Designed miniproteins, single chains, continued (3). Designs and how they scored, part 27

Each design is a single chain, and the fold is of that chain. pLDDT is the mean over its residues in the fold that is shown.

## One batch from the design tools (miniprotein)

Design m8914
Fold by ESMFold2-Fast:
Structure m8914 (fold): chain A 101 residues (1-101)
Amino acid sequence: SEVEKAVEEVRSIDVPEEIIDKLMEKYHLSREQALEAAKLLAYLIGVEGMKEFLEDPLKNLPKLINAFLKRSDLPPTDFFEILGRFLAGKLSLEEVVERLL
């Protein structure tokens, strides 16, 4: 399915260990949450875009929102709600990808 293909694309992204460690330390995420969040960000805005975003999230937030809007008809508020539920363990990566497609 298109969802399964997109999930595999997200999971296939190589994320530097220092980014995972930074997300765990700064945002108090588990290793699994940090890894999946980093891969999802890299999928949306690229690995370099993800690094830029993490250095200054507020300055780079419009880039993330624009990347989301380009891929989905959902409002930005729905994106942040979906991401929040995903990080809380209430949504799987598959469900997130399905909602973004």
Scores: mean pLDDT 74

Design m8915
Fold by ESMFold2-Fast:
Structure m8915 (fold): chain A 87 residues (1-87)
Amino acid sequence: TEAEIEALKEKLKEELRKLGVSDEEAEKALASAEALVRVASTLSAEQRSELLNALSATVAELGARNPALRDLLGAIATDIQRGLAAA
């Protein structure tokens, strides 16, 4: 549902804030893969790893609670992971 997608997005914004990314930049980064690549290029390999771990944990939790959304959440996670890896 929209609530699960928003929960994932909010968790990623929280992790980006912890890594020193502004709320405005975090919001922009989550709007597209290209924006995420730009933001991720300013992060260290360790910070990107932390963000990917947070993403994986959140997707697993949300997918376990709502299996019908597992494919959708997995697709969103794949797009984000691809953006982070490209940085």
Scores: mean pLDDT 66

Design m8916
Fold by ESMFold2-Fast:
Structure m8916 (fold): chain A 94 residues (1-94)
Amino acid sequence: SLDELNEELAELGREIAELDPEFARRLAEILHRSALRLAAAIEAGDLAAARAVVEAMLAELRRLAAEAPPEVRELANRFIELLREQLELFLASL
């Protein structure tokens, strides 16, 4: 369920922030910036633009994760995959 995905994402976010606060800050910046772009695309009714924003965000997050130490990278990759699943479900509901 979406509630279970939200809880797991929140828990992973907390674990990442405890291990590497700087990485968590960069992760949060990408998420915040992308959320604003996604909201604008949805408000405009442009589902193609919304999907492009999600794809660009996931690519940027994966690049950030690749630069991380192994322990942080493992958690970041799990976070990215759950976020991808959540966003696909969200876009499918529009």
Scores: mean pLDDT 88

Design m8917
Fold by ESMFold2-Fast:
Structure m8917 (fold): chain A 99 residues (1-99)
Amino acid sequence: DLFKEFDLDKDGYIDYDEFKIIAKYLLDNSETAKHLTEEEKEKLIDELFKESDSNKDGKLDEEEFNVALERLKSLLALSDEEFEKLLKEAIEKLKEKLK
């Protein structure tokens, strides 16, 4: 259950700061987006979060988070294998920052 691995505080939501860490890791480690400026990456992350946060509560539930991840995967043209690898690495990055 991928969402539960990202939901480190077990509140049933992924907040903006958590999403930013995950999305930035994928952007930084994808061939498609690695040459984007930090400003361009931050704008893309912000837009993905806002478009997926349908109720504007500043948090993504499991369904909203999955939509955001699928959009990011599509934008970066990642294979299923590449996407899974980067997500697992992003989970470890998120755990490191939280602790």
Scores: mean pLDDT 76

Design m8918
Fold by ESMFold2-Fast:
Structure m8918 (fold): chain A 81 residues (1-81)
Amino acid sequence: MEEEKEKERKEMYELARKTYEGLSKKAKDTTSLKETADYLGMMQRDFEDGAKAGFTKEFGELAREIREQQRATEAEYEALQ
């Protein structure tokens, strides 16, 4: 049972990761750093909701990564103003 839950958790994490990477790549194709920050903010909320579903470790790590990337993107945006 536990091994099956870990496999499901890993599959959900990989799916969420691919979704995030796809969205992040699409945002990087724009000329607006603000749009990139908005996309990352949306993904962070989705992954936090996923963590509440019981996949807290993997989604928590991914949410932290997204948060750091969002901060970096916001800093770049502010540096251009």
Scores: mean pLDDT 62

Design m8919
Fold by ESMFold2-Fast:
Structure m8919 (fold): chain A 61 residues (1-61)
Amino acid sequence: MSELEEDIEELKKKGYLTDEEAEELKEKVSSSPNLINGRLLIRDAMIKKGVPVEEIPPVEV
């Protein structure tokens, strides 16, 4: 499983994403040109849901 998919699964496990939202986000990040863009997509989605910043995966490596 990719690092981005692992981050998404962890967020789903914590209850911040539904199964449907997690799968949709995985499809979006798989289309990203690089890891940083994928992390930005995850971060943006989490911010829109009101998830605490400390629970959001970092964009940096």
Scores: mean pLDDT 76

Design m8920
Fold by ESMFold2-Fast:
Structure m8920 (fold): chain A 98 residues (1-98)
Amino acid sequence: GTVEDVLAEIRKTKADYEAKFDELAAVASGDPAARAEIEAMRDQALKNLDELETKVREAGRRSAVDLVKAVEEYNKLKKEIDETLQRAQALADAIRAA
């Protein structure tokens, strides 16, 4: 894919993750500490994706090999955010059950 295709995918992924974390924060709204923890997880995930967007843009200007490496970092970061999202889901579910 082009650099522009990868950047568009990252932006879409950011919007999707923000919406998912916001939904979980709303479920946890009865516990301010749990809500704040989910919101902090969201903010960290979005910050990491913003930093990666910068890396992809810079890598694409250097070489195709650097772009491939940046895409590999993106795939790893998505997996890490999915694991964080699972933790946020478990926290929201515990608050709902209480």
Scores: mean pLDDT 88

Design m8921
Fold by ESMFold2-Fast:
Structure m8921 (fold): chain A 80 residues (1-80)
Amino acid sequence: SAAEIDALEKELNKIQTEAVKKLKALRDAGKISDDQYDKAVTQISQAKNGQLQAFKNGLLTADEAVAQFRQDVANILAQT
């Protein structure tokens, strides 16, 4: 339903916002480059869109989409 999509999008956006905040803090501290920041932010956005699309296509539940996105974010941050 539209309400389920809206609720999932809100939760994924919250996870993305916190991850981008962490990346910005690392960039501002000089611990990562601007290129590393841009790449990680792009990968997080792509992962979010992928999980949301999988939910819309009935491939994942909302809880599964959130869990997989949290894992995607953790992997991206670890590789940055």
Scores: mean pLDDT 90

Design m8922
Fold by ESMFold2-Fast:
Structure m8922 (fold): chain A 59 residues (1-59)
Amino acid sequence: MTEEELRIARAVIEGKSPEEIAAEFGLTPEQVRDLIRRFMEKAGVKTVAELAEKVRELE
């Protein structure tokens, strides 16, 4: 994951909506939803909670 992808992943686990993340990072909500799906696929996880554990390991 890139540093930008890690920042977006942290925002997701903090409970921010795709709309809020899109506004913060200069993306569309659709791009944010696609990135979340890709993060989960790359990490081999099926839930945001499992993604949160992976992100915590990298920090």
Scores: mean pLDDT 75

Design m8923
Fold by ESMFold2-Fast:
Structure m8923 (fold): chain A 57 residues (1-57)
Amino acid sequence: MREELLEEARRLDALSEEHGYDKEGIEHGVEAGMLLIELGVERTIEEIEERRREEEE
């Protein structure tokens, strides 16, 4: 599942580049970013929680 999301994100990023970053290209880029976020959610959550603990001092 994780590898599947990563492959999909890479494909969308390539499509974004093909469109030259016009309206459709930007939309595809955003979708690729969202898929990468889902793939790395666990890491992102842990990193955010660690930062919050430092601010909560």
Scores: mean pLDDT 65

Design m8924
Fold by ESMFold2-Fast:
Structure m8924 (fold): chain A 59 residues (1-59)
Amino acid sequence: GMAALSPEQQAQVRGILHTAEVDGDERLRALAEQALRGDRDAYEQALALSREETERLAA
C-alpha cells in the first residue's frame, strides 16, 4: 500500500481542512481531503495554499 501521512502530518492537514471549511475555500478543502486519503501531492499543495492564506490573513 502507499505510505500514509505521519500522525503529525495528518493533524496538520485536519487543521487546514477545518480552516478551509470555515473560510469556504473549496479548493483547499478538497486538497486537504485528498491528502488525508494518502495523496502526497495534495498534501504539498494544501500546505502551500494554507501558507499563502496565513500570510494574507496576517497582512
Scores: mean pLDDT 76

Design m8925
Fold by ESMFold2-Fast:
Structure m8925 (fold): chain A 92 residues (1-92)
Amino acid sequence: EEEKKRKEIREKVEKYSKEMREWIEKNNLTLSDIFEKLQKEKGVTVEEFREMLIELLKELLGLSEELVEKLRNIKTEEEDKEAIEKLKKILE
């Protein structure tokens, strides 16, 4: 079950990661602004947004695959309202 969910998230990450980069670059947007834009325009969920940010963080900061795995494991709870807040703290 988790495998299929991650596969769907990965497909959306690949599709929207380029747009996220352009929004950050052109508009100097916060993480909350980017999430709201993706949610309204693309119907992105909190879990999908987590994976997108992990991929962008890997690309922008040149993080290793091991570090990316550790960042992903911080957000193991399925309905965690604090998921975005934890991700913001990682990016700061």
Scores: mean pLDDT 59

Design m8926
Fold by ESMFold2-Fast:
Structure m8926 (fold): chain A 68 residues (1-68)
Amino acid sequence: GEPVHETFHSDDPAVHREELVRIQERILREGLRIVSGGGRVEVEGDRTVSTLTLELEDGRVITVTYTG
């Protein structure tokens, strides 16, 4: 199959939290296996950019970015 990339972005901490919860619930419900995961925080001027990347066993990549 073609590679599947899922990307989520928010500048609202409540929305970002909801996205993380939904991703976690979906992974648990569907029995998806996480092969690798990483997170980083970068400072851009007076803002913070947080990125979480999860790679699943089926080759799907989930990227979640928060700008605050």
Scores: mean pLDDT 76

Design m8927
Fold by ESMFold2-Fast:
Structure m8927 (fold): chain A 84 residues (1-84)
Amino acid sequence: MSDEQLLERVRELAEQLKRETDPARIHELVVQAMRTIEQLSEEKQREALEILLEALREASRHPDPITSGVLAISAGVIKTILSR
């Protein structure tokens, strides 16, 4: 699969994350996004991680505190990866 197709997949997963309310489904979507990002070239991985981080930060404003907490922790992990 091309980097362009993988980036589009990450964007699709990010949009699903913004609409998802089930914590278990949110976890599944984050795992799928991370696995997709690992298949990208190193340069494109940074761009994809930034897309995912932005989506997680927006989703972490969710009114449910458990869902919001899980999303905020996921965003923190991705921020740490980007700091490498």
Scores: mean pLDDT 74

Design m8928
Fold by ESMFold2-Fast:
Structure m8928 (fold): chain A 87 residues (1-87)
Amino acid sequence: GKTAENKYLKAEVVSGEGKLEAGENELKATSGSSPMKVKVTAKKDGTEFYVEAFGSKSDVETLKAGESREFTVLPGKTVKIVVVKEA
């Protein structure tokens, strides 16, 4: 399946077409010609992350192990999901 994971987060493509890449402290989702939905699941309690898209950073969120968030990636765009703190 279209998945990428690191020590903290697992990303899965829920709908659409694109590319997922895992770095040590980040997940990178790049959409193709249509919008892509990506589901990100925390592997550890207290996982802190922010979303970096269009040159902007979101507020930091904290997730419990097994908790998920969905993001829509616009056509031809890249979204980074960046872990703030190493456990």
Scores: mean pLDDT 80

Design m8929
Fold by ESMFold2-Fast:
Structure m8929 (fold): chain A 55 residues (1-55)
Amino acid sequence: SDADVRAELRALLEEMASMFSPEERAGLLRVADTDPAQARTALAALRGLKSFRAA
């Protein structure tokens, strides 16, 4: 669901907090609350980045 996408995006942003400024993190979380489609896009991009770095 959109709520699950938002929750996962928040959790992933917290996990990757060192990669973002406080302002960047706040902006991404605002998008997650206001635009579920943008939240899905951001989540997919962050998952890709995490996977790439783990490889």
Scores: mean pLDDT 73

Design m8930
Fold by ESMFold2-Fast:
Structure m8930 (fold): chain A 78 residues (1-78)
Amino acid sequence: MPIEAVLRVTLTPGADPEEVAERIRRLLEEMGIPAGVDVHGDTVYVAAVFPDESALQRARDALGALPGVESVEVLARG
């Protein structure tokens, strides 16, 4: 079942939030996942619709491996 989710991306110390947001946008585009990516201070938020739980988990793992990302948390699920 499709999962609507909001992710909070915590940045590593000294990371540029705009640069990390651009990396996130590119990764999700390559995965074919429609997403909104917003920068709020030193935090990046991702709102996306994942086709299933496996896609959400793969996206979380891939986002967590990006340079400048410390952790990825699911804030909300619909």
Scores: mean pLDDT 84

Design m8931
Fold by ESMFold2-Fast:
Structure m8931 (fold): chain A 105 residues (1-105)
Amino acid sequence: NAMEQQRQEAKKLIEENINRVAELLGMSEEQKQAILDRAFAIFDYLLEKGVDPETAALAATHLALLGVTVEELEETFKKLTPEQQEEVVRQLAENTPLLIKMMES
């Protein structure tokens, strides 16, 4: 199942990015797990919105690292048009590598 494979690869991308940041910042396993839980909740929400798995993974990683919950994202999206939602997700995904670099500094 190609869609299942893409979702598994996207989840692995989330885990790899969050594990890297957690290790560099000396996070506890509990802190890391809290970020992973937030990221997976946001990832599932974005997939339900029709976002592709890779973009959803990068945007979810970004928001989770900033401490944003899926409930906060849902409330924000209710105030935005579909076009604005798509633009926000795109910008979050595109800026994820920069955020990770800044957190490593």
Scores: mean pLDDT 88

Design m8932
Fold by ESMFold2-Fast:
Structure m8932 (fold): chain A 95 residues (1-95)
Amino acid sequence: MKVLAYGVSTEKGARAAAQKAKELGADEILVADRSPDLLELFKGARIVEKESGAKVIGIARVNSLEDAKKLAEMYGADYLIYVDENGKVIKIEKL
């Protein structure tokens, strides 16, 4: 199962996304965020991989949730997970 996780540039967001990806049975995760801080995005991606048990196949900086959804569709993700900086799950969308 393929997942795009959006909003993973914070530790709380990354952990929330990892937990939801694990509950969905994700094997592969593409991580995306609007943050210009690529180091925070890389750190979030490492947390997502470690805590979900899935493989993080890529990291993307995107400008919006709409661009994240387009990227998820192009990647062929089964689900989009959207989390905020405080680890609140805003949306889980089946694609």
Scores: mean pLDDT 88

Design m8933
Fold by ESMFold2-Fast:
Structure m8933 (fold): chain A 88 residues (1-88)
Amino acid sequence: MSPLDQALQELEQLGKELDELTKKARENKAPKSVIAELEMLLGMVHLAIVMARWARRKGEDEDQIVQFLRRFLANARRLLEEIKKKLE
C-alpha cells in the first residue's frame, strides 16, 4: 500500500469514527452546536479525501499530497479531541 493510500485509509477511518460519534451525540441529545461541529469536521474530512484523489488524478506530486493529508489528519484529530471534551 502506498503512503498516499495509507493516508486516505486513515482519513476514511476517521470519517467512520466521526459518523458514529455524531449518531451517538444525536441519540444522547448533545447541544446542537456540538453536533454541528462534528458534522462540519466530517464534511471537511470528506472534502480532503475528494481533493486528494483529484490532485492525484491531476498528476500532482504524491509526496506533497501525503504531507497535506498528514497535516490535515493531525489537525482533524486535535479538533475531534476538543469536541469530545464538550460531550463530557
Scores: mean pLDDT 88

Design m8934
Fold by ESMFold2-Fast:
Structure m8934 (fold): chain A 85 residues (1-85)
Amino acid sequence: DAAGQALVARLQPQADAARAAGRVGEGTRELVLPAAYEFGKYVAKTAKPEEVKKLIEQIKKEIEELKDTNPDAAKVGEALLKGIE
């Protein structure tokens, strides 16, 4: 759904900015993954339960699509999903 996709799209620029600023692979990933987790917790607290379920389904689809082409982005999606749970 459009709302779920908009929330996921907001995370991508933050992840890209963190990677560009940090440039240290492990350090940048450690920063990005905790941020994704915290954002997931924020979404779980502020969004309606029905919207959260739709967002979870959308994130799972994107993780499956990204596993072959961008496994690091899939890891960010997995961290976001853990935060929502």
Scores: mean pLDDT 67

Design m8935
Fold by ESMFold2-Fast:
Structure m8935 (fold): chain A 89 residues (1-89)
Amino acid sequence: NAEELRKQAEEELSRGKEIYKNAKNDEDLFKAMVEYARAADLYIQAGDVEGAEKALKFLEEVYKKIKNPELQERAKLMIEDLKARLAAA
């Protein structure tokens, strides 16, 4: 099960990178963040701390580029939740 979760996390990470590369607005950036957050969640479930940290770093990178206040707040909550879960793992 851990191997399946890690593989799914790698797929989500790749989707996030593709969306980020093609991003034209804050909505696209937020979509990339959702994929990175899914990757981080899957890595946490797999017990892959290094993978989760990597996904979280990509998430934080994209967060810095979002200008829309509502999307910034949603992104901030997503990052805070994942950081708390990773710290507890």
Scores: mean pLDDT 87

Design m8936
Fold by ESMFold2-Fast:
Formats: sequence, C-alpha cells, structure tokens
Structure m8936 (fold): chain A 89 residues (1-89)
Amino acid sequence: MYEEIKELLERAKEEIRKGNDKEATELLRKARELVEKNKEKLSAEEVKELIKMASEINDLALEKGFIETTLEANELLGLLETILEKKLE
C-alpha cells in the first residue's frame, strides 16, 4: 500500500518530466484515493515522506505550468498534512 502510493508519485514525477500533464494528474488522483482509503494504516514517518514527494511534484508541476497537476498535488498535500496533524495529536 505505502509502496504502491510511492510508485504512483514517482510515476507522476516522471510523467511531468516527459510533459504529460494529463497522465501526471491521473496518477496523483489514484495516489490520493489510496491515501484516503488507507490513511489509518500509514505511519507518521510514511506520511512525512509522502508530503516531501508531493511537495517536490507540486514544485515541478508549477515550473512546467501544469495547472491540473498542480491542483491535484495541492489536494494531496492538504490531505497528507491533515492526516499527519491527527497522527501527532
């Protein structure tokens, strides 16, 4: 599950580098769905790593001007930050 989410994020990053905004957006949506479904099973350390990866993706998408990918990356970041906050309380 965590490894599957990481794989989706690495693939999204690669699709952004290739210039594929639509494919990167779809991969981020799949990653977000898996995070939502499995939020209780993710450790705080795993969530922190996913936040780092999603932040890198957001920065790369912004650099490329990929608006849809940027919006999905921001949605994923917001979800991950909310999950982390609850785990640290």
Scores: mean pLDDT 87

Design m8937
Fold by ESMFold2-Fast:
Structure m8937 (fold): chain A 92 residues (1-92)
Amino acid sequence: MSPVEQLDALWDEFNRLAAEAEAAIAAGDIDRARALLARMRALLAEMRALFAQAAPTLSEREQTLYSFRLIAAEGEVFVLERQIERLEAEKA
């Protein structure tokens, strides 16, 4: 599997976990939301490591695309963390 194919697969899994985390937050399931957020952080770390290793072999267009995806993923983790913190504050 190429680095591009690996990055795309990790990005698809990240988006699936993000949707599950949003559903867990909507359901008030803090434990599930926290577990999903931890998995998303692990995937983000894997994507960053793979991108750093692959970057010299990627086209300028690919480097731009994956850079934007990493920024978007970091933003999503930040937003979900804040939503979970608000939910935790409401419960205790």
Scores: mean pLDDT 88

Design m8938
Fold by ESMFold2-Fast:
Structure m8938 (fold): chain A 87 residues (1-87)
Amino acid sequence: STARVQARLAAFMADPAKVEELRAILSKYLSEKTVNGFLAALARVGAGDASALADLVKYWLSIYFETTSEQAERVQAEISNLLASVH
C-alpha cells in the first residue's frame, strides 16, 4: 500500500548512512541527472509527499532504460536489499 511504502521510505530517509549507500550504488550505474531525480523524488516521498510517488516510479523505470538488463537487475537488487533493511 502507499501508506506502507511511505512509512518504510520515511524510516529509510531517517538513516543518513543508508541514504549515502543508496547514492553510491546509483552513481556507479546511472547518469547524474537520473541519480539526482531519483534521490529528490525519494526524499519527497519520505517527507510525506505522496504525489512524488509517481516521479519515483518514473525514475525507477529510467534505471531499466539507462542500463543494460544485467546492470538494471543489479541496481534493483541492491536497492531492494537496502529497502528490506528498513524496519
Scores: mean pLDDT 74

Design m8939
Fold by ESMFold2-Fast:
Structure m8939 (fold): chain A 99 residues (1-99)
Amino acid sequence: MDIVEELKKIEFDEKKYEELKKKVTLPRNARLSGVLFLPEVVAELYPKYSEEVEFILKAVANGLLSGRTLDLLAQLYKEKEISGEEFLELAIRKAQENA
């Protein structure tokens, strides 16, 4: 799908990711209820990829990743068009670009 190809053009930068993990925090009384990703995606990925899932939720809360982008990626994951690891990587790449 178009969004996957667009996000794959973004280079994954491990150093930038580590820097962003230190900068992105949940605001006091942050609400994650605006994230439109499916509860099953969080339930399936969180136990194995807790750090990556928490980063993505923090990235949404800090405006580095839109709920719309996550919703589209979650739909592709649900349809088995992308793996859970690809879902996480593509979301992190988009957050890096927007930082």
Scores: mean pLDDT 72

Design m8940
Fold by ESMFold2-Fast:
Structure m8940 (fold): chain A 61 residues (1-61)
Amino acid sequence: SMKLEKAKEEVEKAVKAGKSSEEIGRNGARALARATRDLELSEEEDKELAKFASEVVKKAM
């Protein structure tokens, strides 16, 4: 969905803006929390976004 794709892009941008492992983790977590708060994602989409955020954060560290 467009909402999920936009949320994934925001998570990636937030993670890429982090200049340390702590910033990368914090930025990723904040972007994920914001997306789940602001977007009416399905349970499937929430789960996919959480997995995506975890993977992007781990790969950026």
Scores: mean pLDDT 82

Design m8941
Fold by ESMFold2-Fast:
Structure m8941 (fold): chain A 94 residues (1-94)
Amino acid sequence: EREEKLKELEERRKKLIEEYKEEAEKISKEKGIPKVSAVILIKAKELVEKEGMEPREALIYASALALFGDEELAEELAKLDDEEREKRIAELAE
């Protein structure tokens, strides 16, 4: 079960990278950052532009989505303050 969950997370991460591959490659080269970081920036920008989400909240949501592949968890983490988010992430690591 644990191994299957880790594999699902890896596949979800790869799918996000492939979905935005062309734009992610361009941003990765322009800013000198990893492709996964470029995908996070693209998704965050999309959330700000299309949904009117605050930039910081959008970045947290996109980062959590890329790391965990869970939209509900990403939304939860994006709405927490810094201290509560740190505690929640620590609980998930257990």
Scores: mean pLDDT 72

Design m8942
Fold by ESMFold2-Fast:
Structure m8942 (fold): chain A 84 residues (1-84)
Amino acid sequence: MAPLKIIKTATTDSTVEEALDTIGLPKQLVQEAQVNGKKVGLDTALKPGDVVTFVVDKEEALKHLPAAWQAQIKADNTLNLDTL
């Protein structure tokens, strides 16, 4: 099955791990993190305007996401938090 892709644009100087903490997902569920389409580690520095994509196990991630966010998951298994 296709994994869930969660997309969030950075608004402050932070790290990929801090962006993940804001979403409320355990880092153990992250299969891959990308910044502006490039695969990176969780300790990668973010600047305002950087687009972060988290590739996660969909079934496990749904246990941690608010119901309102789950309703916004598209048929292609993407969730864009910037549109919430």
Scores: mean pLDDT 81

Design m8943
Fold by ESMFold2-Fast:
Structure m8943 (fold): chain A 94 residues (1-94)
Amino acid sequence: DVRELIEEAIRLLSEAVRTKDDELAEKAVETARRAIELARKASLEEQRELIPLLRELAGELTHAAAVSSNPEVRRRLEEVLDEIVELIREVLNE
């Protein structure tokens, strides 16, 4: 379920920020990437319904990247953020 994966990624990001845990941040990146892959295979209608949740995930990724002291973790968070922003743009332009 794409919604559950996005919600799990948001939860992991919030926990990673709170605990300053790079492993949780990396797990959140992996979970978000799985969610993006499944979202891209979903119908356009389903993708549109996911937009508010994808925007919430983008906000959490932005915050996590900004507060991360690890440059490599920050880079991975920023890469996934770019992928989500691109997906949102593609869906809204259809």
Scores: mean pLDDT 88

Design m8944
Fold by ESMFold2-Fast:
Structure m8944 (fold): chain A 86 residues (1-86)
Amino acid sequence: MSEEEFDLEVARALAMIAAAITIYTNTSLEESKEFLKRVAEILAEKGYITPEEAQRIIDLIEKANSKEEAARLFMEEVDRIFDRRI
């Protein structure tokens, strides 16, 4: 595994952990959305995703009506982005 492949696997693992935290903690919908948006921003700041990809994730999270939907939309978009990078 290259350093780039390892970094992408770490970023994917962090995203999975963030989604799990959102689903399985006693946070409100608002707190869960802020947490997931912050994770997307950090992923962009670290160069794992583009700012445009982070904004798309943020827009999807803002439209979610439940914590489970927010976590699902977050993970589906992250997986879509990383699957394109092999």
Scores: mean pLDDT 78

Design m8945
Fold by ESMFold2-Fast:
Structure m8945 (fold): chain A 64 residues (1-64)
Amino acid sequence: SAATELVVAAELERLGVPGLSVAQLQEVTRLARQGRLDEAVALLQSHGASREQAEAAVRMIVEA
């Protein structure tokens, strides 16, 4: 839902991850929730996140 995307976006900003489009946020969230964690991390890194930031973000998404 839109509320979930907003929560994810706020947490990514808190972790210092670069601003992602809604479509990019949806793709990262989809990959993470499907257990495709390495692909979700790689996608975040392709948008400028460090490995540490990407791993923290993916963990947060899975827990949300």
Scores: mean pLDDT 75

Design m8946
Fold by ESMFold2-Fast:
Structure m8946 (fold): chain A 60 residues (1-60)
Amino acid sequence: SAEEEAGRRSAEGAARGALEAGGGKDGSQYAFNMAVEGYKKGGPEGADRAGAGGVARAAS
């Protein structure tokens, strides 16, 4: 529960970061999905790491 909550917040943060970086709705959704996939592989830490990658991709 707490772990899932942390993962969800990482995904939300990634979506927001992608929007702020100029990725638009598509970039935001991409970063969110990357964080979700990261969570499945490595929990909250995986979500944060993958989400950051999604933001970087959306900013390019």
Scores: mean pLDDT 81

Design m8947
Fold by ESMFold2-Fast:
Structure m8947 (fold): chain A 85 residues (1-85)
Amino acid sequence: MVEELTEKLLKEAKEIVLKNGLTGGSLPPELLNKELVRAVANGLINELKYRYVSHSEEDKKLAEEYFKKAEELARKKAEEEVRKK
């Protein structure tokens, strides 16, 4: 679940950051790499928040566990994608 979301959002973020750039594509490569990692992490967290939209308070705590895993996976995947290319 979380891993598939990470890869999906990573692909989309990578297309924007590495080819077009988050702010228009005029950023230096070093800044683009950091923005990619941050964008993917934020995207995953937001997606998981919407999926676990609060009908149960205890489910919110489970969602936080997924948010943390998604952020770590997003950072790891984004760094590896940048490192490969």
Scores: mean pLDDT 57

Design m8948
Fold by ESMFold2-Fast:
Structure m8948 (fold): chain A 74 residues (1-74)
Amino acid sequence: MSVEERAIERLEELRREHPEIEPLVEEGLKMLEQGASVSEVLGHIFERLLERGLGLAAARLLEMASEIEAEKRA
């Protein structure tokens, strides 16, 4: 599975766990389709989550980002 496919899978999980952030996940998926890096997309969503005070969703995104980064290095 590609790093991009893993990022999509994780963003879909995040959207299911935190439906309130669906527009941010949709924005991130659009960025991936436009050729943005996984790191750019995850960073963008993380900043938006922090701006909105959504700390639990932000913490979950960091877990997912760490997993994706570890897979990219392996």
Scores: mean pLDDT 79

